# Designed miniproteins, single chains, continued (2), part 98

Each design is a single chain, and the fold is of that chain. pLDDT is the mean over its residues in the fold that is shown.

## One batch from the design tools (miniprotein)

Design m7396
Fold by ESMFold2-Fast:
Structure m7396 (fold): chain A 89 residues (1-89)
Amino acid sequence: TLATQTVTLTGPNSTAKAEAYFDPSEGTGQASTVVLTGPVTSVTLKSGRSKSREPRTSTITGADLVGVQQTMSLAGHTPYTAPVLNFAA
């Protein structure tokens, strides 16, 4: 079963897309790629796994998060990285 990651943005002109695909039975890690456009004050990524694993949360904060692309993964794991959106300036 595939799981997805939820992205929460804070800011007046925030857009982002993040996807994290992983197989909870495989024990592999997770990865998400976030592309930010516009003034964003914070980005919170939250993901879950099967009932045997705890959810993971990552928070990125900055007053000038514009045109930032980040790939996030759990340390020591093999990530599944989805495609990113490229936002026109």
Scores: mean pLDDT 39

Design m7397
Fold by ESMFold2-Fast:
Structure m7397 (fold): chain A 81 residues (1-81)
Amino acid sequence: KWEETYKIAKENAELARKDKAKAPEAVRETFRAFGEATGDTEEMEEKEKGLIEQIKESEEAGKLAAEANERLAAAALGNLL
């Protein structure tokens, strides 16, 4: 589960950097996977919604989504070790 979450987060970070239009989906996929892995789905849904609102209104959408995904990838990797 954490290995899968790490891969999803890394792929979505790169996807968000390459295609700003896919930033919201990249955030949703990773936050949901992370929430399922931790069991804290409600808390992750709140954070997901807040970030989605920010990136939809931001010209830095791709950067914000990539940074969030990289942070979750690092957290997932920490749980693998």
Scores: mean pLDDT 77

Design m7398
Fold by ESMFold2-Fast:
Structure m7398 (fold): chain A 59 residues (1-59)
Amino acid sequence: SARAQALAEELIARARELPLGPGAQRGVEMAEKLLAQGDGAGAASAAGFALRDAERGIG
């Protein structure tokens, strides 16, 4: 839980440092909402997908 939360925070921060398309931005927003609700694992997953989408643009 704590480790997943830390990972989510790092992934969100990294994604925010990159130019993101609307889909990736919505993914980051979803990750932040999940993190605020205490779902670190869900937040890390959402942030990870957003970051990957930004890097490849492949769904």
Scores: mean pLDDT 80

Design m7399
Fold by ESMFold2-Fast:
Structure m7399 (fold): chain A 65 residues (1-65)
Amino acid sequence: SPEFAADAIIRAYEGGASLEQTFQAVDSLVAGSDPDFARETLEHIVRNARDERVRDYARERLGKL
């Protein structure tokens, strides 16, 4: 589900993944998913990620779908 995918990315970052690794995970998910799944996942990251840099990156990617 988009929620599960988003939560996995958020938890990896909170568990010590770098910003670069997190951005790569977001990019890989967008590239490997249909647009609706990618949109729902990015929207979940925007709403639930605690770090504003992660939220801002997801918002930027959402605008480019």
Scores: mean pLDDT 88

Design m7400
Fold by ESMFold2-Fast:
Structure m7400 (fold): chain A 63 residues (1-63)
Amino acid sequence: MKVEEIVKDAVETVRELMERGLTPEQARRVALTHAEIMTSGLPEEERKKALEAARKAIDEVLA
């Protein structure tokens, strides 16, 4: 999976979970955990970039 796909999935997950009634903090935690699971098979450098990008995108959505 590409970094861009991980970022889009994380942002969409946060939005969907908040729409379903989770708090921003809960949605962020779940989305980040999901991103960690999805990236577990990626090379370390690619995984680090994907997770950093996902965190940044989630924080921008929650701002």
Scores: mean pLDDT 81

Design m7401
Fold by ESMFold2-Fast:
Parts: sequence; structure tokens; C-alpha cells
Structure m7401 (fold): chain A 62 residues (1-62)
Amino acid sequence: MEEKKERVKERLREIAERVGLPLTDEQIDAIAENIVKTMEIEGIDEDTVLRAIENGYRSPRE
């Protein structure tokens, strides 16, 4: 489970840089922890959750 969280953290950093959103390491850690928990509860693929987050950051008002 910890290796999954580290992968999510790495991908979140890439997304943040790509969309120009300055996230701190602490924010990335907290978001990654919530993503992993959501994946376990909802049975959602990592790629699906991360795509939704990236789209949310690109259009935060929608």
C-alpha cells in the first residue's frame, strides 16, 4: 500500500507542474493519502482518480 501512495505522490507532482499549480510536499502527501483511501473504498483505478483531479485543477470553477 505504501508503494501505491508513493506512485500517486509522484504523479500528483507531475500533474501540479503540468497545470502550473504550486502544491507543497505536505499537500501532495495529504492528497495522495486521500486518493489511496478513495481507491480502496470505491474500487476506482488510480488512473481514473488522477485524471479527474488533473481536470479539476485545470477547470477548478467547473
Scores: mean pLDDT 74

Design m7402
Fold by ESMFold2-Fast:
Structure m7402 (fold): chain A 63 residues (1-63)
Amino acid sequence: DRAARLERFREGLAEIQRLAEEKGEKFQLVVSSDAAGRPVVEILTPVSEEIRAKVEELNAYMA
């Protein structure tokens, strides 16, 4: 179900942003599409290992 996957992706992004705010980290990210048209999150600034791992987990979920 594409709609359910996109909703979960948005929820995952919100959780990552909230976690970064709680940790006091400032970061920028971009959401793009891969060659298959799936959303991919790319971090543009240095972040903690915890935030990076969450982004990788979200990208793996959408793969």
Scores: mean pLDDT 74

Design m7403
Fold by ESMFold2-Fast:
Structure m7403 (fold): chain A 103 residues (1-103)
Amino acid sequence: MMSDEEAEKIIEAVKEIKEEIYKMMEEGVDPKELIEKAKKKVEELSGVKVSPAIIAAALTAVELGLPLEKQKRILQLVDRAERNPDDEAVQEEVEAELAEILA
């Protein structure tokens, strides 16, 4: 499971590269290529291995201007869902908590 320290390092790395990613979006770079480039930079800056889904979640949470605790929790929930793809109870718990955070 993703720790609070790992989640915080990912969020800080995403904040550092945010402007570069938005510039690439404005230039019409494919979203998949954007996520792959962001993933590489975040892994280098944070020292944490991340999935494309974690990168997409982190970019979204930062862009929405959510409090840091909510940003970290979103990453932990997405990580939990990815680690338990066949566990319906875990998927339902993650979806419910994400809906509450995003409300």
Scores: mean pLDDT 82

Design m7404
Fold by ESMFold2-Fast:
Structure m7404 (fold): chain A 88 residues (1-88)
Amino acid sequence: SSMRRQQLIERGRQLLEEADRAAERGDFEKARKLAEEALRIFTEALGPAHPLVIGALYGLAATYKRLGDDERAAALAAEAEARRAAAA
């Protein structure tokens, strides 16, 4: 339903705000977990090619890079770019 979708979007948005605050404090492990939860919620609510899902993938890629996982970061960024290109 439209109301359910809006509730999921708001939850995902709040999780990304919490992830950003965790990252500002240097808690990249917490930021990663929050961003992964937001990505799952946005994907459920909006589908894999939605701009909010693509944005969450880029944010998660940046977080993995800060954790030193360059391979996972590159893979997530490439996935975000591929989904953006497919949606054009």
Scores: mean pLDDT 89

Design m7405
Fold by ESMFold2-Fast:
Structure m7405 (fold): chain A 59 residues (1-59)
Amino acid sequence: AAAEGEALILEGKRLIAEGKALLESATTNGQLAKAIGLQLRGIGHLVEGSLLLGQKVKV
């Protein structure tokens, strides 16, 4: 659904921003891994949200 796709895109943007903030303060490999993981999950949400929105495209 369009609303679900929009929610996933917003969540993805938040996860990417959170991962970037964590990466700026990261001093250990564990913190770096978490920052990268958050960004990857955010990208996944953006892709899924875009696909859901694509199902509502009017041609």
Scores: mean pLDDT 77

Design m7406
Fold by ESMFold2-Fast:
Structure m7406 (fold): chain A 82 residues (1-82)
Amino acid sequence: LFEKAVKGLEEISKTLSPEQQRLLDFSLTSAKSLYELYESQGKPELGLEGFISLLRGVSTTLSPEQQKRLDALIEEIEAEIK
């Protein structure tokens, strides 16, 4: 699930400016650290929810077409959270 999200973001990242790519990369690194922290505490679902919140924040800085792609990815992640 997290790996699928990272792959989708990688594809979106290719359409971004170098500045936006650096910001996204930093956000992803932070999200990975947060996910690993919650996973180590037996609460991986909380890490995924935090990751989704970060992605929604990034979405607001993108073009409408890029937002559509990111929103579709977020919906796929949310659908798989149980």
Scores: mean pLDDT 70

Design m7407
Fold by ESMFold2-Fast:
Structure m7407 (fold): chain A 58 residues (1-58)
Amino acid sequence: MGSLQQAKQLAAQHPEVAPEVEKIIKDEVEKLSGSPGLRGIGRNIGSGQGIALIEDYT
């Protein structure tokens, strides 16, 4: 999670790395919110982990 938070901040301050940061963010979003991960996103959100992860990169 710390790496996602750092990547998000880097994208805001350094647009040169934006494409790389977007890839990381999209990969994490798909792991949590993709159709195959539907059960995972519900579980993580209920536990609070999903919410924290989403807030870190969004």
Scores: mean pLDDT 56

Design m7408
Fold by ESMFold2-Fast:
Structure m7408 (fold): chain A 95 residues (1-95)
Amino acid sequence: SKKEEELEKKVKKIEEIIEKQVEEEKINEKDVEEMAKLLKEVAPYLLKKLEEENQTHPGMQKLIEILRKIENSLEAAKEYVKELIEKGIEAKKLE
């Protein structure tokens, strides 16, 4: 349970940093690298959870493919984090 609690805390930290950068409408390279490292660490945990849920929805299958890439590559994790922030900023501008 302690290891699961620590992984959950890392997921929450990623969400908080993304939200802050979206609100500030900026991409900070150091924060992106920190988030990418955290995401790479939690990716195996998230994959296991999704596999246990036996998800067949196309959107969930795409997320599984993304997480598998992130698990094996810090570069893939950085690109995904940047994409999430950019999409968040775009969505905010449409409000």
Scores: mean pLDDT 76

Design m7409
Fold by ESMFold2-Fast:
Structure m7409 (fold): chain A 75 residues (1-75)
Amino acid sequence: DLSKEEEELGKEAQKKEIEDEVSMVYRLKLVYKALLETEPEKVKDFLDKAEEIAKELKNEKTLELIKKLKKEYQK
């Protein structure tokens, strides 16, 4: 379902078991959209954790997406 599986995506990145950067970007978009619609407050935590993990994995494309999404929803 929405919230639980969205959080799982972030944990998958933390385990450094991402198959492809393209897959990561695609999944991140899906999780972000679903989480935004269901639990928008959780979006900030999700993006923060995803950003930290992406930095450790050196996935620059994913980091760029995360920063773009954060700016869109920043106050």
Scores: mean pLDDT 69

Design m7410
Fold by ESMFold2-Fast:
Structure m7410 (fold): chain A 58 residues (1-58)
Amino acid sequence: MLSVQEFAELASFSSTFSREELQELIAEVEQLIAVSDEIDQVGLQTVLDELKRRLKEL
């Protein structure tokens, strides 16, 4: 599983990702949010929102 920093970096490359790759990242971020503390959840929610926004624009 990727760290919060690694997910943030992947979100910055989301424009190069396919629909399926974005869906996989969204699922991983959602799972990570469920087990993260409140501080990490804020960062992960930002990443999740960006990935979901990108997926809808494809």
Scores: mean pLDDT 72

Design m7411
Fold by ESMFold2-Fast:
Structure m7411 (fold): chain A 83 residues (1-83)
Amino acid sequence: GDQLRQQAEQLQQEREQLQRELEQRLRDAGEEVRRLLELAREEGPEHLARRDELVRETAREEARLQAEIDALQAQIDEIKRQL
């Protein structure tokens, strides 16, 4: 009924919000990687180590957010199956 449809809509909004958060984090990380590469050219190789750390951190956060997005999609699909 309407309650299940409203729940699916709420979960869809949460999924879309997490997708926007993931996209923003990837954009921010890309910008910081570019900044660190510029600093490495000007100040030295220490900034390359931070770039490599940021790439690893970003990959872990991407995996975490994607898992949350996938879990929300599975919940949405289950509700739609019941409708």
Scores: mean pLDDT 86

Design m7412
Fold by ESMFold2-Fast:
Structure m7412 (fold): chain A 70 residues (1-70)
Amino acid sequence: DPSQYLAAAEAVAETETDPAVREHARIKVNLARAVEAEDQDAVLEYARQLASFPEEVRRETNARIREIAA
C-alpha cells in the first residue's frame, strides 16, 4: 500500500534522532510525492540527493521504514 509506505517514511522523518536518517527519510517522502505527481525535474533532483547519502544511512532508513510499514 503506497499510502502506508508514505506514512511510515513521514513517521521516520519526524521521529528519528539521527539527523542523517531523518533527512534521508524526508527526501524519500519528497521523491515518492514527485513520482506520483509525474514531476520529472523533482524526481531527478531528489534521486540525486538520495544517491549522495552513505550506503549505511540508506540501508538504515529503508529498514526503519519497512519495520514501521509492516
Scores: mean pLDDT 81

Design m7413
Fold by ESMFold2-Fast:
Structure m7413 (fold): chain A 94 residues (1-94)
Amino acid sequence: SAEKLAKAKELVLELGESLGVDRERLERRIARLEALGHTPLEIVEEMVLDFYLAGRLSEEEALAAFREMAKELEVPEEVTERRAQRFREFVAAV
């Protein structure tokens, strides 16, 4: 759990910085999600959604980034695809 949390934080920080997001802003958002009891996968989901809603990632780019990070966290493919489908349904509703 602690190792996967550290890996999720690393992956999200690297992605966010590559998209031009301020590191301190990323760290504050991650710390809040962690304080609310979000799992490593949920932190990745929320941050990818934040990047999509901010216009920094397209839907296709967000889904690709999410799947890659879920794979790095060794999440089962069935769980990853269920969460990806929830993202698509959310995006279609907004």
Scores: mean pLDDT 87

Design m7414
Fold by ESMFold2-Fast:
Structure m7414 (fold): chain A 100 residues (1-100)
Amino acid sequence: SKTIEEVKELLEETLEKIRANPSEAVKILEELRKKLEELKKKEKNPEVQKQLELVIEEIDKLITQLKEYKAQHPEDLEGLLELAEEGIERIKDSLDKWEK
């Protein structure tokens, strides 16, 4: 799917942005979430819309995890980055599985 390939590209761009500025990880993921919602609105294939819903759900979970981690460990940018990287890689792995 062209839409799923666009999602993979957005995930890679998001990961690069977080690596460049880990303190903004939550904001960067919230911006990604908005882009994914727009892709879902434009998508006409119900199966691809469902895949986008699952990705958005996982991004929402990751945002919550990062907010909680930042509140508990406000100076641990390395831990915040590791959590964000692990979350995004898990989502990318799920998308790769759905394309096979």
Scores: mean pLDDT 86

Design m7415
Fold by ESMFold2-Fast:
Structure m7415 (fold): chain A 92 residues (1-92)
Amino acid sequence: MGEELAEEAREGAIRAGTEPDLTAAIGGALRAIGALAEAKFYLKDKEVLKKAVEAAIEGAKEGIKNAKSEISKAIAEALLKSLKEALEKGEG
């Protein structure tokens, strides 16, 4: 269960940066955010949420590194910033 949410968050974050189409890149970011919301809302386990946030951060970094457009790169960078801020505020 926690592994599936972490993988979903990671894959969504990667796609946010790597998808050349703006709509698909936004879809990737929303997929990552949805997985994090599910981890926080349904599981309420600090370790599950922390693992999902860490996976999303790594996915966003990979998406930025392999970005195919400036727009998708910006989406992945915005996602990474939001994820880091959430982790720093102790939401992970």
Scores: mean pLDDT 76

Design m7416
Fold by ESMFold2-Fast:
Structure m7416 (fold): chain A 68 residues (1-68)
Amino acid sequence: MSSEENIKKAAEAGKKGAEAALKGDLEGGRQGVEETRKALEESSDSDGRGAALAGILDAENAIKEAEK
């Protein structure tokens, strides 16, 4: 896959993970974070990397909130 496609999928995974965690699906949240990190490591597109990093942060924050 192209680097841009990988990063886009990673950002979507991070967003879905955050939404899952906010609804109480912690496993879905963790999977989203993991997929986002893997695609970020394999990608060189700097703009997409920023989006993926934001997705990781959102998902991690949502998981933390859901664990309260």
Scores: mean pLDDT 70

Design m7417
Fold by ESMFold2-Fast:
Structure m7417 (fold): chain A 68 residues (1-68)
Amino acid sequence: AEAEAFAERVRKVIENGIETVRELRPDLTDEQLAELRAIGDRVSEAVKEAVEAGITDPGEIGKKILEA
């Protein structure tokens, strides 16, 4: 489904970002990296819910992410 494909894309972007942060900042603790992943999961879920609700405007999706 479109919402699932979009959420997966967002998750991949977040995962790549976290991996980059890990490489650039090896001083970060596992707990700090886990917090970043938890935030990423919340963002991905908020995006999925917004798309499933029929929201396709990037600005409206952004508002839902900030509300999450």
Scores: mean pLDDT 72

Design m7418
Fold by ESMFold2-Fast:
Parts: C-alpha cells; sequence; structure tokens
Structure m7418 (fold): chain A 93 residues (1-93)
C-alpha cells in the first residue's frame, strides 16, 4: 500500500541519517576541529533536506506529507541544537 511504501521509505531515510548523525557526534567528541564538525553538520543538514524534500514531493496523502515535514523539521532542529551545544562548549574553553 502507499502508506506501507511511505513508512518503508521514511525508515530507510532515518536509518541512513542515523549513521551521518553518529559520525558528526563522534567527530565532535574525538576532535576539537570546529571547522570539520561544522562542515559535517552542514552536509548532514543538506542530506536531511534533500531526502525529506524528495519524500514530501513523492507523498500524495496530505497527512503523511505533514508527518514527513514534521520529521524533517525535528531532525534539523535536533542537529542545530547539537551544534549550538558544541559552539557553547568551544566558547567556554
Amino acid sequence: SAEAEYEAKKQAIVDDLSLGLAAVRAAAEATRDAERVRALAAQTKAEITAKYDELIAATKDPKLKADAEEEKARLVAGLDRGLAILEAALAAA
């Protein structure tokens, strides 16, 4: 069904992005190279935007489309909060 196809595509995006987000966190912990962490965060944000915009465009059901938009916003906000915590830690060092 379209709903099952949507959920499968959404889960694949979440799984793919989880690895990218873990890499950003590992870089932030392992190195204090702020430029590298910012670059990885920007790349991950671009991937979130691209993947979710494609899912949103492919989704016909308005409720599933709204769910995808909310998930995109939540992931972007989470990444932005993580980067803000890193910036605060670097400023305090």
Scores: mean pLDDT 79

Design m7419
Fold by ESMFold2-Fast:
Structure m7419 (fold): chain A 66 residues (1-66)
Amino acid sequence: SRAEQWERIVRALRLITEEGLSLAEVGRRLGLSQPTVSRLLRSIGDLPYSEVSRLAELARAGESVD
């Protein structure tokens, strides 16, 4: 689902911003190839802000859904 894909993207971004990992290192930690990680990050730039905000809310909701 989109929420699960968004959570994966957020985790990749946090590894880069919090730990300063390279794309290759993020790929190794997540079990993805470097080109796949690069494409995920590029895809975020193509999304409108409203869509990104909605996906982030869905990812948070997935932790505590009634």
Scores: mean pLDDT 64

Design m7420
Fold by ESMFold2-Fast:
Structure m7420 (fold): chain A 92 residues (1-92)
Amino acid sequence: MRPLSEEEIEFARRLIREAFERLDAAEAELLATVEDPAVRHQIRTLAVAAKVRVLAAVLELLQERGASFEEVEARVREIVDEAIAEMREIAA
């Protein structure tokens, strides 16, 4: 693995922030309507797991594969969208 450039670090920082904001917003919205403690725990667990997957994907794609910023953004979007969909299914 090579060290990340300053441009790659700034790109990663912005992308991770935006992804976490989307996950936090979805979690907050769903937890406002869900009263069951077990369902609330599952939603929180999925949000945390998705954040870990985002961090891992960004680091692996940039460092190991030299992926384009578009490829990294697409993968992060996929992780976030899938996690939000799963959280909504559990909340229903």
Scores: mean pLDDT 85

Design m7421
Fold by ESMFold2-Fast:
Formats: C-alpha cells, sequence, structure tokens
Structure m7421 (fold): chain A 78 residues (1-78)
C-alpha cells in the first residue's frame, strides 16, 4: 500500500524531470521509472540514480524530491 503510493509519486517526479531534460537523459529517466513500477525493490536505487541524472540536467528541485523519495522508499522497504 505505502510502497505503491511512494513508487507512483516517484514515477510522477521522474516523468516531470524527463519532460524538462535532454532527450537522452529523459529517455533514461523513463526507463528507470518503468523498472521501478515493475520491481518496487529497486525503487530506492532508481530514485537515487534518477536524482543524479536530474541534478546533472540542472533540475535541482526535482533532484531533491527524488532523493527524499529514495529515503522514504528505503524506510518503507524495511
Amino acid sequence: KEIEELVKRMVEVMEEAAKKSSKGAGNQLLIMADAAKRWPSVAPVSAEGAARITEKEGLEELAKRLRELAEKLKEALK
């Protein structure tokens, strides 16, 4: 329940970041989002990876939101 809600929020942030990123970075973010939807256990790692890509694209606020979601996902998966 909680994990599904966090994954959904993370995917929404990744999709928003993808729209504002370069074509290559956006495609990587969408692939990461799809993987996290299929395998919630990888969602924290996907959120951290997506935060690094998003930060490199200059989207600091979205990167911060992804790091916060990665932390919440790590706690929820314990």
Scores: mean pLDDT 83

Design m7422
Fold by ESMFold2-Fast:
Structure m7422 (fold): chain A 67 residues (1-67)
Amino acid sequence: MLTPAEQRVFDAVRRLLDHLVAEGKPLEEAKEEIDRVIDTLARHYGLPDEVRERIREEALKYLEEKY
């Protein structure tokens, strides 16, 4: 179960992933952008490192499946 803060970060990351894929950004650029955004949001919401890494892993899998 995700906390409201964790869910908000996950939802924001998911929306960004869909946007990056729709715009046709190269995979490497999309990976860099998503990693930067996850770091920024995790820092802003004070997410534990374990949650941050889980979100990052899911985001990278999503991107690789779409490309």
Scores: mean pLDDT 77

Design m7423
Fold by ESMFold2-Fast:
Structure m7423 (fold): chain A 81 residues (1-81)
Amino acid sequence: NPYDSWSKEELYETLRALIEMARLLARAETDPALRAQLEGQIARLEELIKNDASKEELIEALTELARVMGAAFARLEARRA
């Protein structure tokens, strides 16, 4: 499993891609509360990266961002159906 041996740099590249995706979701989100949650989690991850936070802290923040992104994706799919 490549994730088990990821360097901080490889993790940062993945986090940057996910942050970009989350920004697109925030722009498309019509619920102001969910948009604010996405923006808040993006800001948290960017601050952790800037401060060279531990891999553990980055993974915890990533998990929370992924949860909020999942909720936003579900709303987008429901609006298409």
Scores: mean pLDDT 78

Design m7424
Fold by ESMFold2-Fast:
Structure m7424 (fold): chain A 93 residues (1-93)
Amino acid sequence: MDQEEFDREVELAIDEITVAVGRLAVAKILNKPVSELSTDEAVIEGLLEAAKKGMDPEWVLKTLEALLRVAEHRGDQETVELARKAIEEVKKM
């Protein structure tokens, strides 16, 4: 593995951690069990709801962008499109 491949794997791991932390934060803010946020779609919808309730848009954007990169790496086009749409909606706030 070269340095670029290693750096990419580290960045992906950080993005996965960011999504996991985001899931926990959304669960707490929306007073929902973490089990209801088990899918990336549910996390994206929860982040949009939390942003509308006054959560910091910058933090929401960082979490959505991390989720987008993770979904792109997995080849999950449905989640990629949903995350991209959510990012655009938050940017309008």
Scores: mean pLDDT 82

Design m7425
Fold by ESMFold2-Fast:
Formats: structure tokens, C-alpha cells, sequence
Structure m7425 (fold): chain A 71 residues (1-71)
């Protein structure tokens, strides 16, 4: 559906922006985009989609952010 396609694209964009923010040391911006990505992934799950690749990327970026932050 168009809704699923839009959510997939928005999740990918948010993860990409989070990665760039992590690489730049911008913790607040990284948190914002990770939260946006989580919301899109949650909406995909509500529609019966399991976006495993997006979930794995989200987990990876959260781990990178946690290592960049003290906690």
C-alpha cells in the first residue's frame, strides 16, 4: 500500500539522518531521528509489516549512540 511505502521511506530517511548526526557528535539530533524512526517502524508493525532490516539498523544506531554517550 502507499501508506506502507511512505512509512518505509520515512523510516529509512530518519535512520540515515540519525547516522549522520551520530557521526557529527550531535546527540540531541540523533535522539530525535531515532525516535522518529521508532515511530515509523511501530506504525509498520501495526499494519502487519515486520521491517527486520530497519529494526536491525535502528538497534545498531542506538548502540552506537549509547557508546558515544556515557549512558
Amino acid sequence: SSEIQALLQQAMEALSKAKKAIDAGDVETAKKYLEEAEKYIEQLRALGVNPTLLEEELKKLKEELEKAEKE
Scores: mean pLDDT 86

Design m7426
Fold by ESMFold2-Fast:
Structure m7426 (fold): chain A 66 residues (1-66)
Amino acid sequence: STEEIRRMTISMFRDMADMVDKVIELGLEARRRGLSDEEIRRLENRYADILTNDLNNRTTALNNSV
């Protein structure tokens, strides 16, 4: 239903916002600990992969909803 699609979409974007916030916090902590820009970039890339997989899974679920 439209209501279910709306709720799922809002939930997905809220989860994504939470993950982005965690990535920012991780980057700040890594800089505080003296990690190199290269090491920080590798950590951020790992998180981007996790987000991409989650988004793909949620998009598939939405596409299969009637």
Scores: mean pLDDT 76

Design m7427
Fold by ESMFold2-Fast:
Structure m7427 (fold): chain A 63 residues (1-63)
Amino acid sequence: MKKRLEEAIAKIKALLDQGKWQEASNLYSEVAKTLTKEEQAELHKAYLDAGVEASKRKVAEAL
């Protein structure tokens, strides 16, 4: 079960939504060290997707 990966992704998304990019990047790096190559790829994809969504949300808030 991918519980640790899912929890890490949720925390990274929350940090990105708060605009805490440095904290999100630090958490990503720490979690990536504990994951397999396949899980690291999944985490990376989720991180990019969350960054795009957070950016869209910030634009919507400004409108």
Scores: mean pLDDT 74

Design m7428
Fold by ESMFold2-Fast:
Structure m7428 (fold): chain A 115 residues (1-115)
Amino acid sequence: KPLSKEEALKKAIELANKYADELFVRLQELVKNGASPEEIAAEARRLAEKFVDELEKITKHFSVEEQIEIARYAMNILTTKLLVEAYLANIPDDLIQRAIDAIEEVFRERIEKLK
């Protein structure tokens, strides 16, 4: 059954929420254990790569333009939810920024490969 654009967007939102929660739990564990900014960036990148791979499975049958639009929307949901959860958990701002930067870099790399 081919997914409609609306169905794909709903699945992308669900996926973004799931990975935001997983990223938050992992970030909190790493911070509690005294992980370096480099270790935080590496783990955020690892989970972001898994996220974009699963997102591609949802969107691969759409046009490149539609894939990019859905990916940007999903990234915004993921990073916004992660930021809010991390702030409420009193995670240091510099470590939150490091994680978000790593996620945004993964999305940038994936979008460039679609062109």
Scores: mean pLDDT 88

Design m7429
Fold by ESMFold2-Fast:
Structure m7429 (fold): chain A 75 residues (1-75)
Amino acid sequence: SEMEMSILLARSIAIVTEMHVIARQLGTPEMRQLLDEVEQLQRQLMQAYRNNDLESMRTLLERMQELADRARALA
């Protein structure tokens, strides 16, 4: 549904925002790599949103959450 897709999109934006904050605080190459990876996944999730592909959005968000968990472990 459009509402479900909007929620997934909002969650992806929140993850990217959090990872930018962590990257600014740590300043490490490892954190920069995780940020680059999550930004690539966010671009793919935006494309899935435009294509009304809810299943791809769920899979991409799950991968983004895994990167966020790794980033939090580095902080």
Scores: mean pLDDT 90

Design m7430
Fold by ESMFold2-Fast:
Structure m7430 (fold): chain A 106 residues (1-106)
Amino acid sequence: ELSPGLLAEGDVDVALELGKYLSGFDPNAVTEDGGRGIFQLYPELIKRWLNASDEEIEEIFNLLKEHASNLKYVASVYVELVKNAGKLSIEEAIEMLKNPSTFDTP
């Protein structure tokens, strides 16, 4: 139930700069404290936001890695996850990640 119109273009640009700073856009990056992927998302934090299992979190990270070549898409997903922290279901997050066209509208 996320609206593509919820994202301002500037939010995606900020997320892209953050991704460059955190990992250099490396979808395989892992920090010593468990931050993963381009945006160094912490599995335990995302589990709390989405009320998700370890298996569901691995699906989220695998989908982000699969789409890592589309930097605008993964930045848009990052912004939606952060802005909707505690408001997104795991099913909504996975559906959003499987359908890049949700972010095709400016």
Scores: mean pLDDT 69

Design m7431
Fold by ESMFold2-Fast:
Structure m7431 (fold): chain A 64 residues (1-64)
Amino acid sequence: GPEGRVYVLKPEPYVVEPGDTLESIAKKYGVSRGHLLEVNRVVLGDDPADLRPGQQLLIVERVE
């Protein structure tokens, strides 16, 4: 199969809790807010302020 380079994706589903923000989740997992938004664009839509409790987010770490 094709060998990827310099990308280590570790998708870990996170269930949003009441009071969570995209920023607090990003800080907790040490990831970029922008990257977290991009990975979860289908779930969050165009506005990260529409984050809802019970949503499942993928927490992905990317090495460039």
Scores: mean pLDDT 65

